Designed miniproteins, single chains, continued (3). Designs and how they scored, part 25

Each design is a single chain, and the fold is of that chain. pLDDT is the mean over its residues in the fold that is shown.

## One batch from the design tools (miniprotein)

Design m8843
Fold by ESMFold2-Fast:
Structure m8843 (fold): chain A 78 residues (1-78)
Amino acid sequence: MDKREEILRDALRRALERAEKENKPITGSELYEIVRDVALEKGEFSGKEIDELADELMRRLGVKPGELVTPEQLRAAL
């Protein structure tokens, strides 16, 4: 459980850094890839576990894969 919250927070930070650096919103698909990358960097996670983490983060942000996520939405979720 602690590892999941750590991954979600790190993914949010990475997504916000990317959005601010590029000065544009990111897609929900890009957010999914960020969650996957963070999870794989922190340990061994199955595809199912990565899907669950991405779904949880998207639910917290109120977005779906392919929808645009603004830097404001990312900051509000931190």
Scores: mean pLDDT 78

Design m8844
Fold by ESMFold2-Fast:
Structure m8844 (fold): chain A 74 residues (1-74)
Amino acid sequence: SSAVEAAKKLGIDLTEEQLEKILAAFKDGKLTFSEFEKVGKELGLSSDDIATLFLAADKDRDGYITEEELLSLK
């Protein structure tokens, strides 16, 4: 997926399976940083990787990411 490829560009080894589990956490269509960090840590991602990925996905800089923002990572 484009999100996995964008994560690799950022130096983050994100798998499709990890991405699917993160997407499953979007119950209300968006995640805060703390919600994203919780899921990322449960999947074995480092705090630095989680922060880097969140900042890259949060294009609007509103403190939330949506499924669309995460899947549209560039």
Scores: mean pLDDT 77

Design m8845
Fold by ESMFold2-Fast:
Structure m8845 (fold): chain A 65 residues (1-65)
Amino acid sequence: SNEETAKKITDLAIRELEKEGIEVSEEARKRGFEAALDSLLAGQTATEALERAKEAIRDAIEEEG
């Protein structure tokens, strides 16, 4: 399902960001999942969903201060 795929993409996004030294909060994880799911529902590729998830996580962390 798109939901299961979005969960896997979000997990990968978090692992890649943590490799870059970024700490990912639970709220940032939720935003990443939402972005990945929305991307997949819009018919975008897994690669595009991954990029959207990573950007959403970065934006959430910036908003957290």
Scores: mean pLDDT 86

Design m8846
Fold by ESMFold2-Fast:
Structure m8846 (fold): chain A 92 residues (1-92)
Amino acid sequence: GVSLPDTPQTEVARQVARDLLNGAETLRRKAKELLERNPEDPEAREKAEELFVKAFEMELLQKVLDTPPSKRSEAFEKMKKELEELKKKLEA
């Protein structure tokens, strides 16, 4: 495996992973709050679904970044399939 020393590139990678995780958690919370606060509002439901899709995408991408290089290709392909299936479910 490749070990990354503490360099600017390593700091950027850590920042991206942290931003993805924090962003996903924030979006999931907002989506749940929208659904709970406005269960009868179709606009709130559509907005919540958008936020859930984005949160899920960010969570999957963070998982790919956290995956060892030898398995990163598999994780990325799984991410693409999961996103495609989620989008199809929302459109159906």
Scores: mean pLDDT 72

Design m8847
Fold by ESMFold2-Fast:
Structure m8847 (fold): chain A 89 residues (1-89)
Amino acid sequence: SALREMVLRATAAALRKIGDIIDEEIASGKKAPAEEVQKAALEAARKAAAEYARELGFPEEVVEKILKSKSLDEVTEIIEEWLEEKREE
């Protein structure tokens, strides 16, 4: 399903970003603040979800909502709401 693939793409983007930050911490010995890590992960997730939504032909208003989301749960909720609206034509 489209929702499942978007969630997986968003999650994968977030995890890759966290992994990159951890690799840099190991290499440099400098610790990134947890808040910055969470913010970077969320930004990567939002961007991945928004890019995939555009590829699937989601309305720009929905893409904008995804980009303005405050959490991964909110991204999922926005996508689910739009998919349910479209499910019955």
Scores: mean pLDDT 79

Design m8848
Fold by ESMFold2-Fast:
Structure m8848 (fold): chain A 89 residues (1-89)
Amino acid sequence: SVTGELELTDVSVEHAVAQVGVFLSRLARQANSRVIERLEIDVTLENGKKIKLVLENKTVRQAVEEIRKILESSGASKVTSLKLTVTAG
């Protein structure tokens, strides 16, 4: 398995989703896997909302779409901070 961390500060929701997708795709390639074993995400949005999410045994596509859905439904256009911890393998 391959473990990685991504931190983003003061980015749009659209940019955050795109960067998460790039990061997860890279880790999955390094692990020679199509599955994200575990993903933890902590997000603070510009509207003060905090989101904590754990995803297990998702494809990169499934993980990105779950994160997109949650962030886009938040009512915020901007992410103040995002920390992502991922194990692929």
Scores: mean pLDDT 87

Design m8849
Fold by ESMFold2-Fast:
Structure m8849 (fold): chain A 69 residues (1-69)
Amino acid sequence: SRDQLLEQIRQQAAELQKLVEELLKAKEDPSTSEEKIRELEEQVRRAERRLQELIHQLWPDSQVYLLLK
């Protein structure tokens, strides 16, 4: 249902926000390994893809690219 998709979008958006914050902190910390940064970048990419897929299901014409950049 629409309500279930909206809830999934909200949860996925919150997860993406947390991952982006962790990635930014990791990049600012010179002691963070390149492997850890790559893992966080991959997690952010996967979260963005999931969010885009959910949004596309509700709004195929969504301008989500304006909100994520």
Scores: mean pLDDT 77

Design m8850
Fold by ESMFold2-Fast:
Structure m8850 (fold): chain A 79 residues (1-79)
Amino acid sequence: SPEEELAHFQKSLEAMKALVQQAQESPAEREFLLRLALQENNSLLAEIDASTKLSTADKQRLKQEAQALQAEIEQELQA
């Protein structure tokens, strides 16, 4: 259902945010966790784009949140 799919994407975004937080708490694994979060977030963006069940408004909100998280992860990875 659209509700189940929306909940799935929201939980996935929260999981990515948790990985970013864990990276901040684990210096030895920081780069690995950030790259994992980036990979998972890119997969999530592709799934959101492929969704035929979500409203246009929900797709736009989820995509914007995922893109903001992607930018945060990329900023954290830059030297």
Scores: mean pLDDT 85

Design m8851
Fold by ESMFold2-Fast:
Structure m8851 (fold): chain A 101 residues (1-101)
Amino acid sequence: YSQQAQQRIDNGDSDGAIDYIRQAIDNGDYRSAVQLSDQGIRRFPDRRAEFLLLRGIALRRLGRYDDAIRDAQQSIRLGSGDVRVSAQSVLAGARSMIRNR
């Protein structure tokens, strides 16, 4: 899926890239999900909210809570509907982990 996500990014297919990055997250490949989402943020400025959400999810799973909070906050500002709701959940979860001593 990480190789497939890279191919979709290179081909300009943002929907395909998002689908394969989600598969990477579901399979625990969080480091690849961060790297691919970083490329998506740069390649697809109109879809930044979605790639920021995916990177935030992966960063939270890696224990990088401050980075996850920044991505979630930006995804909330740029996103709408389900993306915003999901980003709010990531933000709350990451903040909870920081406060839990």
Scores: mean pLDDT 85

Design m8852
Fold by ESMFold2-Fast:
Structure m8852 (fold): chain A 64 residues (1-64)
Amino acid sequence: MSAEKQARVDHLLAKAEALAPTLPEIAALLREGAARMSQLPEEEHDAFLEELDRRGVELAIRLL
């Protein structure tokens, strides 16, 4: 895995860990996203992250 790809995966996992105590459903989504992103080619990462952000926003709205 490239250093840039690994950094993106690590960023999602760190964000999930920070959110786990307050928003466990969003934390689970981010962990799932990190695992999937590790299996995707780098050119698909931006589109995947955009979709992941959209899903996260929808979950956050539902939890409010």
Scores: mean pLDDT 75

Design m8853
Fold by ESMFold2-Fast:
Structure m8853 (fold): chain A 81 residues (1-81)
Amino acid sequence: MIEKLLEEAERLAEEGRRRSSELVKKAKEAAEKGDKKEMHRYIGEALRVMGELNGKALLLRREAERLLEEKRLKELQELLS
């Protein structure tokens, strides 16, 4: 369960890196052509995509951390009992 949440979070983070990397490449091409408006548009889109997918990944990681803390607390209580 925890492992599946972390795997899903990593997949979303990797998707964000891949999509933002493609947009950064387009921004670089626009910069080389002197198109500042297109460059800024691609940079903004890359940041938005990264933020969205990293946000989803962060929520999944936080849920996994919460479940892990609950498991550790239970194990500690069993050890002390």
Scores: mean pLDDT 83

Design m8854
Fold by ESMFold2-Fast:
Structure m8854 (fold): chain A 62 residues (1-62)
Amino acid sequence: IDELENLAVLAVVYGAEDEARGREMLARLREKGEENPEHREIGLQMAEAAEATIAAIRAARA
């Protein structure tokens, strides 16, 4: 699995239980995406999808 995909999965897994940990993984995903301009758009899309998924899971549990 590509590093960006791995970070997106970790963001959802950790973010569902710990918002701060999920935010840390999302920040790393965005940072890694920006290291390569050709991966920037994909990295942003993955981060947005993961962030939305975390928010939905946490809202459902609240």
Scores: mean pLDDT 77

Design m8855
Fold by ESMFold2-Fast:
Structure m8855 (fold): chain A 92 residues (1-92)
Amino acid sequence: SLLEEARRLEEEVLEGGARALVEAEKAQPGLFDSLEAGRLAARLIAEGVEPGHARPLTPEGKAVVERIRAGGRRVEELRREAEEAAARAAAA
């Protein structure tokens, strides 16, 4: 179902994005020093919030941020599609 796809994608975006951010920025000490810091950043990015840090991300880290943003938008799209499908089913 679209809701199951959205849930799976959200988990992949948040957990995978967190791990990818930590890995991409591992050469910049103090930016993402833990998986928990990566998870917080991934959640904020997926919600459309700009991550507040004083140092520029690496090109790899910037690519991860864009993937998290795109993933967050796709999760919202799938949830909207699921709501539309449920409304149509209820009307039938």
Scores: mean pLDDT 75

Design m8856
Fold by ESMFold2-Fast:
Structure m8856 (fold): chain A 65 residues (1-65)
Amino acid sequence: SELARRLFRETAETMAKVYGARILSETPDRVELAIERTDPATTQKRLEGARAAAALIGTARIHEE
């Protein structure tokens, strides 16, 4: 539905903001995010958090820059 697609998009945008990521691509079926690299500890924490959130969404893919 249009509403479900909008909510998915808003969720993906929120994930990008929260986890310090760039949206690489967005389709109605999938979003791809790249976590921006900083120090190793911060990058790892953001990757873990983003991947956990992606598992809940089911259609997000997380990359490292």
Scores: mean pLDDT 75

Design m8857
Fold by ESMFold2-Fast:
Structure m8857 (fold): chain A 112 residues (1-112)
Amino acid sequence: PSLTERQREIAKLVAEASYEGAKKLLEKYKEEAIKNNNEVVLKVVEELIKKLEEAKERGDYGTLMYIGLNIRGELLRIAVEVLKLDDDSIEKLKKFFGINSVDVASLEDELK
């Protein structure tokens, strides 16, 4: 179904707020990864920043909102699906970002 003008305006505002929030959090993770010389965390964070910026450039409000609401899930998805990291690296990422078994279970349901 097509969005009304008001629904598009609301979606844009929510997407812009989601983008700003996600960008601030990801930049903080990037700074911490650099400070701790954690190349694995840095790679995952930079891949999500790239996806976030590409979605912003396209005006892809749905992707901006999704990333903003699911930052930890998207970081884990990138580690597994995009970077093909091993289980040890994934466990280190989960600890760094505070991702627990509930977050992983939610991601596994989306991959079915």
Scores: mean pLDDT 78

Design m8858
Fold by ESMFold2-Fast:
Structure m8858 (fold): chain A 117 residues (1-117)
Amino acid sequence: MRRQRAIDLVAGAATYAGKEEAARELHRASQRGMTPEELEKLAEQYKKEGKEDLAKAFRVGAHTVRAAEAIENGDDEAFDQALAELREIAKNSDPKFKEAIESLINMLRDERAARAA
């Protein structure tokens, strides 16, 4: 259930950035309960096909799921690594998608802090 929520949040970020195809494909990935590894494999496939927005959105999906799982497992190293990957994708993204990814990072940090308290 939490994995599906993480992917749906990224679909919302893609919608905010005007990336409607990426949002639709992420919603399908959420319904299929795709793992971070499966999301990354699709991101690489989209990159090979020249579909950069889809590739970035699915990579954001993979690392958002990893961050959510790290919060549940209390794995601070995995959480920090997932956020580092999200920050790197944000730097190489258009301004609206960068803003959406930065909002996701802040939300993940807030969820981590709430569980640590």
Scores: mean pLDDT 86

Design m8859
Fold by ESMFold2-Fast:
Structure m8859 (fold): chain A 82 residues (1-82)
Amino acid sequence: MEGYDELIEKYKDDPLAVKAIEAFKNGDYEKALQYLKELAEKDPEKARNIASDIATVAIREGDLKAYNAALEAIKYALELSK
């Protein structure tokens, strides 16, 4: 999926971000959410930004499952931000 390939290039310096985006590209939303939650535990602001970009790609592609998983990751990252 073109939009996910662009995000992989954008976040290539973060192995967890790349794994999360590849999981979304492959339709493995449970694994994708798990990687985003791991990223949020380390850097909640970065995880929120990545999940927001993923949500944008998902809504453009009409993938509601990916969109909902990205929103759950955003919520998780916000709960960790103090």
Scores: mean pLDDT 83

Design m8860
Fold by ESMFold2-Fast:
Structure m8860 (fold): chain A 68 residues (1-68)
Amino acid sequence: SFEELIEELLEDAERLARNLPVEDLPSLRDFYIERLKLLSKLYGASEEELKRAIEELKRIVDEVEQEK
């Protein structure tokens, strides 16, 4: 399902963010936002589902940035 794919993608994003320098985090965030948008188109996800996924991605990246 779209939700399962989003959870996997967000877990991958967090893992990668923890291994990257802080200066690369904005690029990582933007990359995953574009991936989320593409997946939402391919799977016919709602705008609300996409917004929630983007919000969670931003939260994850912000938390990782704070730990660096």
Scores: mean pLDDT 85

Design m8861
Fold by ESMFold2-Fast:
Structure m8861 (fold): chain A 103 residues (1-103)
Amino acid sequence: MEEALERVRQVLKKAKEEIKKIYEENPDDFERIARVLANAVSEIGDIVRDLPVEEAQRVLDSFREEFIKLLKELGIPDEKLARLENVLDQLAADYLSRIEERH
């Protein structure tokens, strides 16, 4: 578990830095920001796949909260923020459903 949490922290840190850089270079590059988020969720999904459902849920919830906080701090418009939140929620639900079916 500690190794998985450390890997998740590294993915989160890298994604935050990349999103911040993209937004500073071109705040209208929503597609690139969404791609970074999708890639980060995919990597975290792979990490949590082997964890118990309760632990996977906690990791995904923590990840979601940290990203939403960052996006709000960057000043991303509410409409775009809602779309990114929806993408995160859909990806998290998909991974949790797959983990639950295997346990």
Scores: mean pLDDT 74

Design m8862
Fold by ESMFold2-Fast:
Structure m8862 (fold): chain A 111 residues (1-111)
Amino acid sequence: MLKKELDKNIEEVQKLIDQFAEMVEKNPDDMDLDVALAMGRMALSVLKTTKKTNEPTPLMVKQSEAIVKSIQSKLYEFQGKFEEAKKLLEEARKLRKELEPEIQKRLRERG
C-alpha cells in the first residue's frame, strides 16, 4: 500500500533530522551542519504537505525514497562515513534519473 511506504519514508526522514539536531548541539559552530539540518527540515515539511494534499502515487514514493537517501548520505558525510555516503548518493541519483521520464510525461500531458 503506497500510503504505508510514504509514511515509512517520512518517519525515516524525521529520524535522520533528529540525528542532525544532536550533531548541531554537539557542534554549534559548524555552519554546514546547521544548513544541512535546515534543509532536512524543509524536505520533511514538503513531504508532509504533499501527503496531506495528494493521494499517494508510486512517483511520490520514489521521490520520498530519493530524499531519504540524499539526507542519509549527507549525515554519513558529517560522520566521516564517506563510502556509505557515496553509495547512498549514487542510489538517490539513480532514483532521480528514473523519475525524469515520468515527470516529463506528466508535463507533456498537462501542456
Scores: mean pLDDT 79

Design m8863
Fold by ESMFold2-Fast:
Structure m8863 (fold): chain A 110 residues (1-110)
Amino acid sequence: TSQLQQIVDQTEKKLKEIKEKTIKEIKEAADNVDEDQARKIAEDGINQIDQLKQQAVQEIDKLYEQGKISKEQADQAKKRINDLAFDSKYEIQQALLEALQKIAAQRAAA
């Protein structure tokens, strides 16, 4: 596997792990009727995704600057990472919306 493919693969794996952990913890906060905790977990997860995306982009740019990959390869890899980060943040935001709706329904029933 190329150094570029290794960066992409590792970043995809880490993005998935952050997303899955964040969504699980949001659901646990919803089960506890804790809106503030659900919102904080979502914000922290989104921030971790943005940080991981920034790190991956910097590593890709470094490979390009060292002449190890073409500009097209760098641009395609960065697009892939940006798209995955966007999709992961979208799924976290959807999980938060569902959690907040569940919390509101539970409070209305009490």
Scores: mean pLDDT 91

Design m8864
Fold by ESMFold2-Fast:
Structure m8864 (fold): chain A 106 residues (1-106)
Amino acid sequence: MKKDEEILEEILQFLEKQLIEEAKRRGEDVEKVKEDFEKYKEEIKKKIKDYVKEYNISFEELKELLEQSIEGERALAAAPDDAAVQARVDEVAAEMEKFLEEKKKK
């Protein structure tokens, strides 16, 4: 029963938290990451809304996919086998190439 606007704000909060945690882990400037996020917040909101419409998914489904993706990437980064990480990268690259090819053909 959450409104789309409420879920969208939860997605933004989740993304900001992940960026801050990543910056802390890498010893990067956390305050700059926060400033950059706020500066591009409206553009990020628009991209999320466009993504939901383009892929015909709900904001709730997108939030779940993002949460699962980030947890999966962290698990793979801790894996002793680079082959699992490479397979994930290759899959994402293949999906991106399909989207680019579809765009190129009109």
Scores: mean pLDDT 62

Design m8865
Fold by ESMFold2-Fast:
Structure m8865 (fold): chain A 82 residues (1-82)
Amino acid sequence: MVELTPEQEKTVLEMMQKTQDHVRALLAKRQPKTLAEEKAIATEALDLMEKLAAEKMPEWSPEEAEWVNGKIDLLRKNVEEA
C-alpha cells in the first residue's frame, strides 16, 4: 500500500534517463553496423543499472523493489523494440 515518494520516483527516472543518454553516446562512439549490436549495447547498460539499483535497495520493501524493476523492464523493452 505504500508507494514511492515523488523524490524517490524522480531519482529512479533520472537514473533511467542517464542510462538512455549513455547508450546514445556509446552508440555514437562504437558506431554499430546493425540493430542487433545496438540492442546488445543497450542491454549491457541496463544490466549495470539493475546492479546499481540492487546496491541501493537491499533493505527496501518488496513493493518498492517491484516498482523500480518494473520501470527498468519497461525501459529495456522499449530500447529492444526501438
Scores: mean pLDDT 68

Design m8866
Fold by ESMFold2-Fast:
Formats: structure tokens, sequence, C-alpha cells
Structure m8866 (fold): chain A 63 residues (1-63)
């Protein structure tokens, strides 16, 4: 159980790092609106996946 919670939190953290990386890519491509929008979309997707993993970890922790 504890190891599964740790894996979910690691997954959440990994998605947050990916989201942060995509935000930086969007900033670097600020002169290219299409590329910027694509990277913003990827960042949002990873944030969503991070939230889901964290919520699952919290659910298991309260069991």
Amino acid sequence: LEKKIEELRRKSEEHLEEARRYVELAKEKSSDIKETNRYIGESIRHIGESIEAELEAKRLEKE
C-alpha cells in the first residue's frame, strides 16, 4: 500500500515537472503562436494527470 502511494506521488511529481518543461518551451517559442498554444495544451494535460495521481494517492492513504 505505502509503496503504491509513493509510486502515485512520484507519478504526480513527474507530470508536474513535464508541465513545467512545456511552459518553458512555450516561453521560448513566444514568437510562434501555434507552437506556443500547442505547448500550453501539453502543459495543461500534464497538470490534469498530476492532479489525478495525487487524488488517487490521497484516497489510498485514507483507507
Scores: mean pLDDT 81

Design m8867
Fold by ESMFold2-Fast:
Structure m8867 (fold): chain A 62 residues (1-62)
Amino acid sequence: SRAEAIAREAERLLREGVSLAETGQRLGERFGISVAAGGSVARLVEERGVEAAIEALRKAGI
């Protein structure tokens, strides 16, 4: 799903040492979500894991 693709990409970027801010920007660019939404996904992955980010994206209709 799109939500899984976004959350897994955030996990990959953070694992590679990309900052939260840059991860949010790259997610916005790649998936057409706002930078704020991308940043929220990156923070959720960092703090609560990829599954929590997937659930949040699905609830947001993404």
Scores: mean pLDDT 86

Design m8868
Fold by ESMFold2-Fast:
Structure m8868 (fold): chain A 95 residues (1-95)
Amino acid sequence: MLGEVEKRILEEAKANNAVKLDITLVYGVKSEQDKAYVEKEIEGLKLFAKAAEAEGIEATLTVTYDPTLSGIGSLSVVATKADGSEITLLDIDSR
């Protein structure tokens, strides 16, 4: 199920006539709690990508493992508009 933050990002992308979303997640695992949390977040991002595709927006999800991190290190969503210009819809960095 799509979260409220993901719904807002998708609506902002649609309002900006986005044709593509680049979703980038950097994560690490130092505990079973980190693993469970990260797995849930990745599944949520997969649902978000599918929701974007259903709206006619190409979605690319890039997931990078960093062994120095505990949980989510960064999450960004960059939209590309029909004219080729880019807009950052989300940029979270907890590294």
Scores: mean pLDDT 82

Design m8869
Fold by ESMFold2-Fast:
Structure m8869 (fold): chain A 62 residues (1-62)
Amino acid sequence: MEEAKEEVRRFVRELKEKEPEASLEELLQRAQDYVKRLAAERGLSAEEFAELGKVAKEEVEK
């Protein structure tokens, strides 16, 4: 899970650098889509998926 959490945080940071004018809503939607894709690819549990969603939201809101 630590590897996945860091991957999500890195994705959000890169997204913010590439699209600094993007709205908070747009960043949240794209971050959530990435988390869904990652969870499906890695076969994560519902609990792990929820944890990654929280990490993504927290990083977007910074």
Scores: mean pLDDT 80

Design m8870
Fold by ESMFold2-Fast:
Order: sequence, then structure tokens, then C-alpha cells
Structure m8870 (fold): chain A 86 residues (1-86)
Amino acid sequence: MTVHVGYSIQRTNGKIGVSVAFVENGEQVGMISIEADGPSETIDSASVSLPREEAEKLFKELKELSKNKDGQKAADLMKERVKKVE
């Protein structure tokens, strides 16, 4: 089964916000939001389709980054995953 993963990276007042939604069969099955202090970064949004097992691994990794408030690493991870689909 395939999960569609969409992300949005936003900057406000010297903070980086990363929001990642996981969608399976048109329904949102997961959401992770991270807000942290971060360097200057371009506002970006994209989506990628992943096998369910890879989406579950990504969700766990993002959840750990959320606990550590590491918004920049979360943004870099999402950009890397989109780039690998080409």
C-alpha cells in the first residue's frame, strides 16, 4: 500500500516550522508538527509517495526529531526524500 507524504516548511520570527501530513487512501492517517529556532531558509512545500513500511519509518524518525525540536533536520530529511523520487 502507498502513503502520500506532504510537507510544508515555514519561517516566522526567527523560528522554523515543519508540518508533515501522511495520507493513505485519501485520508490523513498521521501529522507531525515541529517548531524550533532555525537559520534562514526558503519556504518550501512538496509531496512524495512512499511504500507504507518506508512511511512508517519516516514517521518514527520525524516523531523523534519533534521530541528534540530539530526542525532543520526534519526539513532536510523531507527534502532528501522528495529528491530520491527522481
Scores: mean pLDDT 72

Design m8871
Fold by ESMFold2-Fast:
Structure m8871 (fold): chain A 77 residues (1-77)
Amino acid sequence: NINKDEIIGIIEIAVAVAVKYSPDPEKARELADKLMKAIEEGNFEEAKKYARQLGELTGDEKLAESIIKLIDEYKKE
């Protein structure tokens, strides 16, 4: 009961939270922008790479796992 637009909205919220709580918000914003652009371009493997890097930067592996799962869900829709 969730469409592609809703999935993108949830990803946008997740990456915004990562940026807000990052020890390096400039780098986090750069990775978030690259992640969102990769999704827009249909480059889901690149998007997952940026999600992992964002998780590493923030120290939140669960955040990275959640974003990757959302990307996989978006891809299936």
Scores: mean pLDDT 81

Design m8872
Fold by ESMFold2-Fast:
Structure m8872 (fold): chain A 68 residues (1-68)
Amino acid sequence: SHSAALAQAFALAAEGARAAAEGRLDEAVTLYSQARDILARTFGEDSPLVRDLAATEAALRAAAERQK
């Protein structure tokens, strides 16, 4: 159901936000990517929710590359 997909995606995004706050940027990218994949399958890749998560993932990837 859409409700179950949303709950799972938001749980993964919350874990991603926690990982990012703790400096675990590569883990945060993985968690946000998983959240985005769930939402893309449910709502389509052009949905605003998917685009917002894709932007967050891109920003975190850039930050992880700079962490080196």
Scores: mean pLDDT 84

Design m8873
Fold by ESMFold2-Fast:
Structure m8873 (fold): chain A 88 residues (1-88)
Amino acid sequence: EEELQRELKEHQEELRKKMEEAREELRKRGEERLELVLEGASYGVKAIHYAVLAVANRDNKELTEEYLKKLEEYIEKSRELSEKMLEL
């Protein structure tokens, strides 16, 4: 009967909506993970930049110490983001 066909279609539609909501949640979590990866990569690039500057300015002790401090800061920030990614 038409009533039974309507009920079946409604159940199929409800299941599809629930599956789409679940896929959207997984997609959002993937986007958050990607953002953390890109931020971590940015900190990694900055760490390399300061490492290169420290080597290039090795004859200037004060400047080298400042660059090494910046290097340590960005390494630590990158590590903290890696820990956040593991929690996702």
Scores: mean pLDDT 78

Design m8874
Fold by ESMFold2-Fast:
Structure m8874 (fold): chain A 88 residues (1-88)
Amino acid sequence: ETIEEQIERLKKQKEVLELLKEYLTTGNDEYVDKIAELYNLSEAEKNELRDTLNSLDEAQRQEALERLDQSIKEGEKKIKELEELKKK
């Protein structure tokens, strides 16, 4: 695949990770709705995602937030590396 296609895929993945982090932080359903739109999830799949996220206890939620933050930072680094490669 092209470098541009890889960058777009990584940007979409980063956006979803950011929306998941916002949902786990705020509990606002609009973030799950945005994830469903990005991936064309059915109502059933959206509800399953929300139920899974809501089933996390406080310790699991904190661990998930830390993992999401790390993954977002790693994604940003990879996007930057590919953007620099594209310039050359």
Scores: mean pLDDT 81

Design m8875
Fold by ESMFold2-Fast:
Structure m8875 (fold): chain A 71 residues (1-71)
Amino acid sequence: MSVEIGQPAEDALRNLQRGVEEAGGEVLSVERTPDRIVLTVRMADDGTVYRVTLTVEDGRVSDIRAEPLPP
């Protein structure tokens, strides 16, 4: 998954979804608000689920957090 600070939020979301799919994973959910995008993704390797949070300011990514969810 490749996302840059300052990138347009929609572009960052598209790049994340593509990266997950190319890695054999699955996008389980996408939640979008004006200042936040949250993706829940499952990796094909071991079924690990990650929550990826993009903080959006003025339509651009200002912060990125990725956190594995416990089983």
Scores: mean pLDDT 77

Design m8876
Fold by ESMFold2-Fast:
Structure m8876 (fold): chain A 86 residues (1-86)
Amino acid sequence: MEELKKQAEEHEKKADEYFAKGDYRKSGLHYSRAGNLYKEAGDYEKWAEAYEKAADAFSQLPGSDTFAKAARKLAEEYRKKAEEKK
């Protein structure tokens, strides 16, 4: 479990670096990988955050808006689920 979170954090850091350099394609791919690893670790809040960042990265690319919309929808759905857990 901890190992999955460390791998997710590593991918998220790489995604942040690529985003800062304007490499939105690689940034989006690394954020997506981080999100999937957080999901496997059961960390839905971090998963939602990672996919929201992936959507932001992909929205900078022409023709990737469909993926950006899907990622944002998933992030919103999981944030709503967190609210209902109360």
Scores: mean pLDDT 75

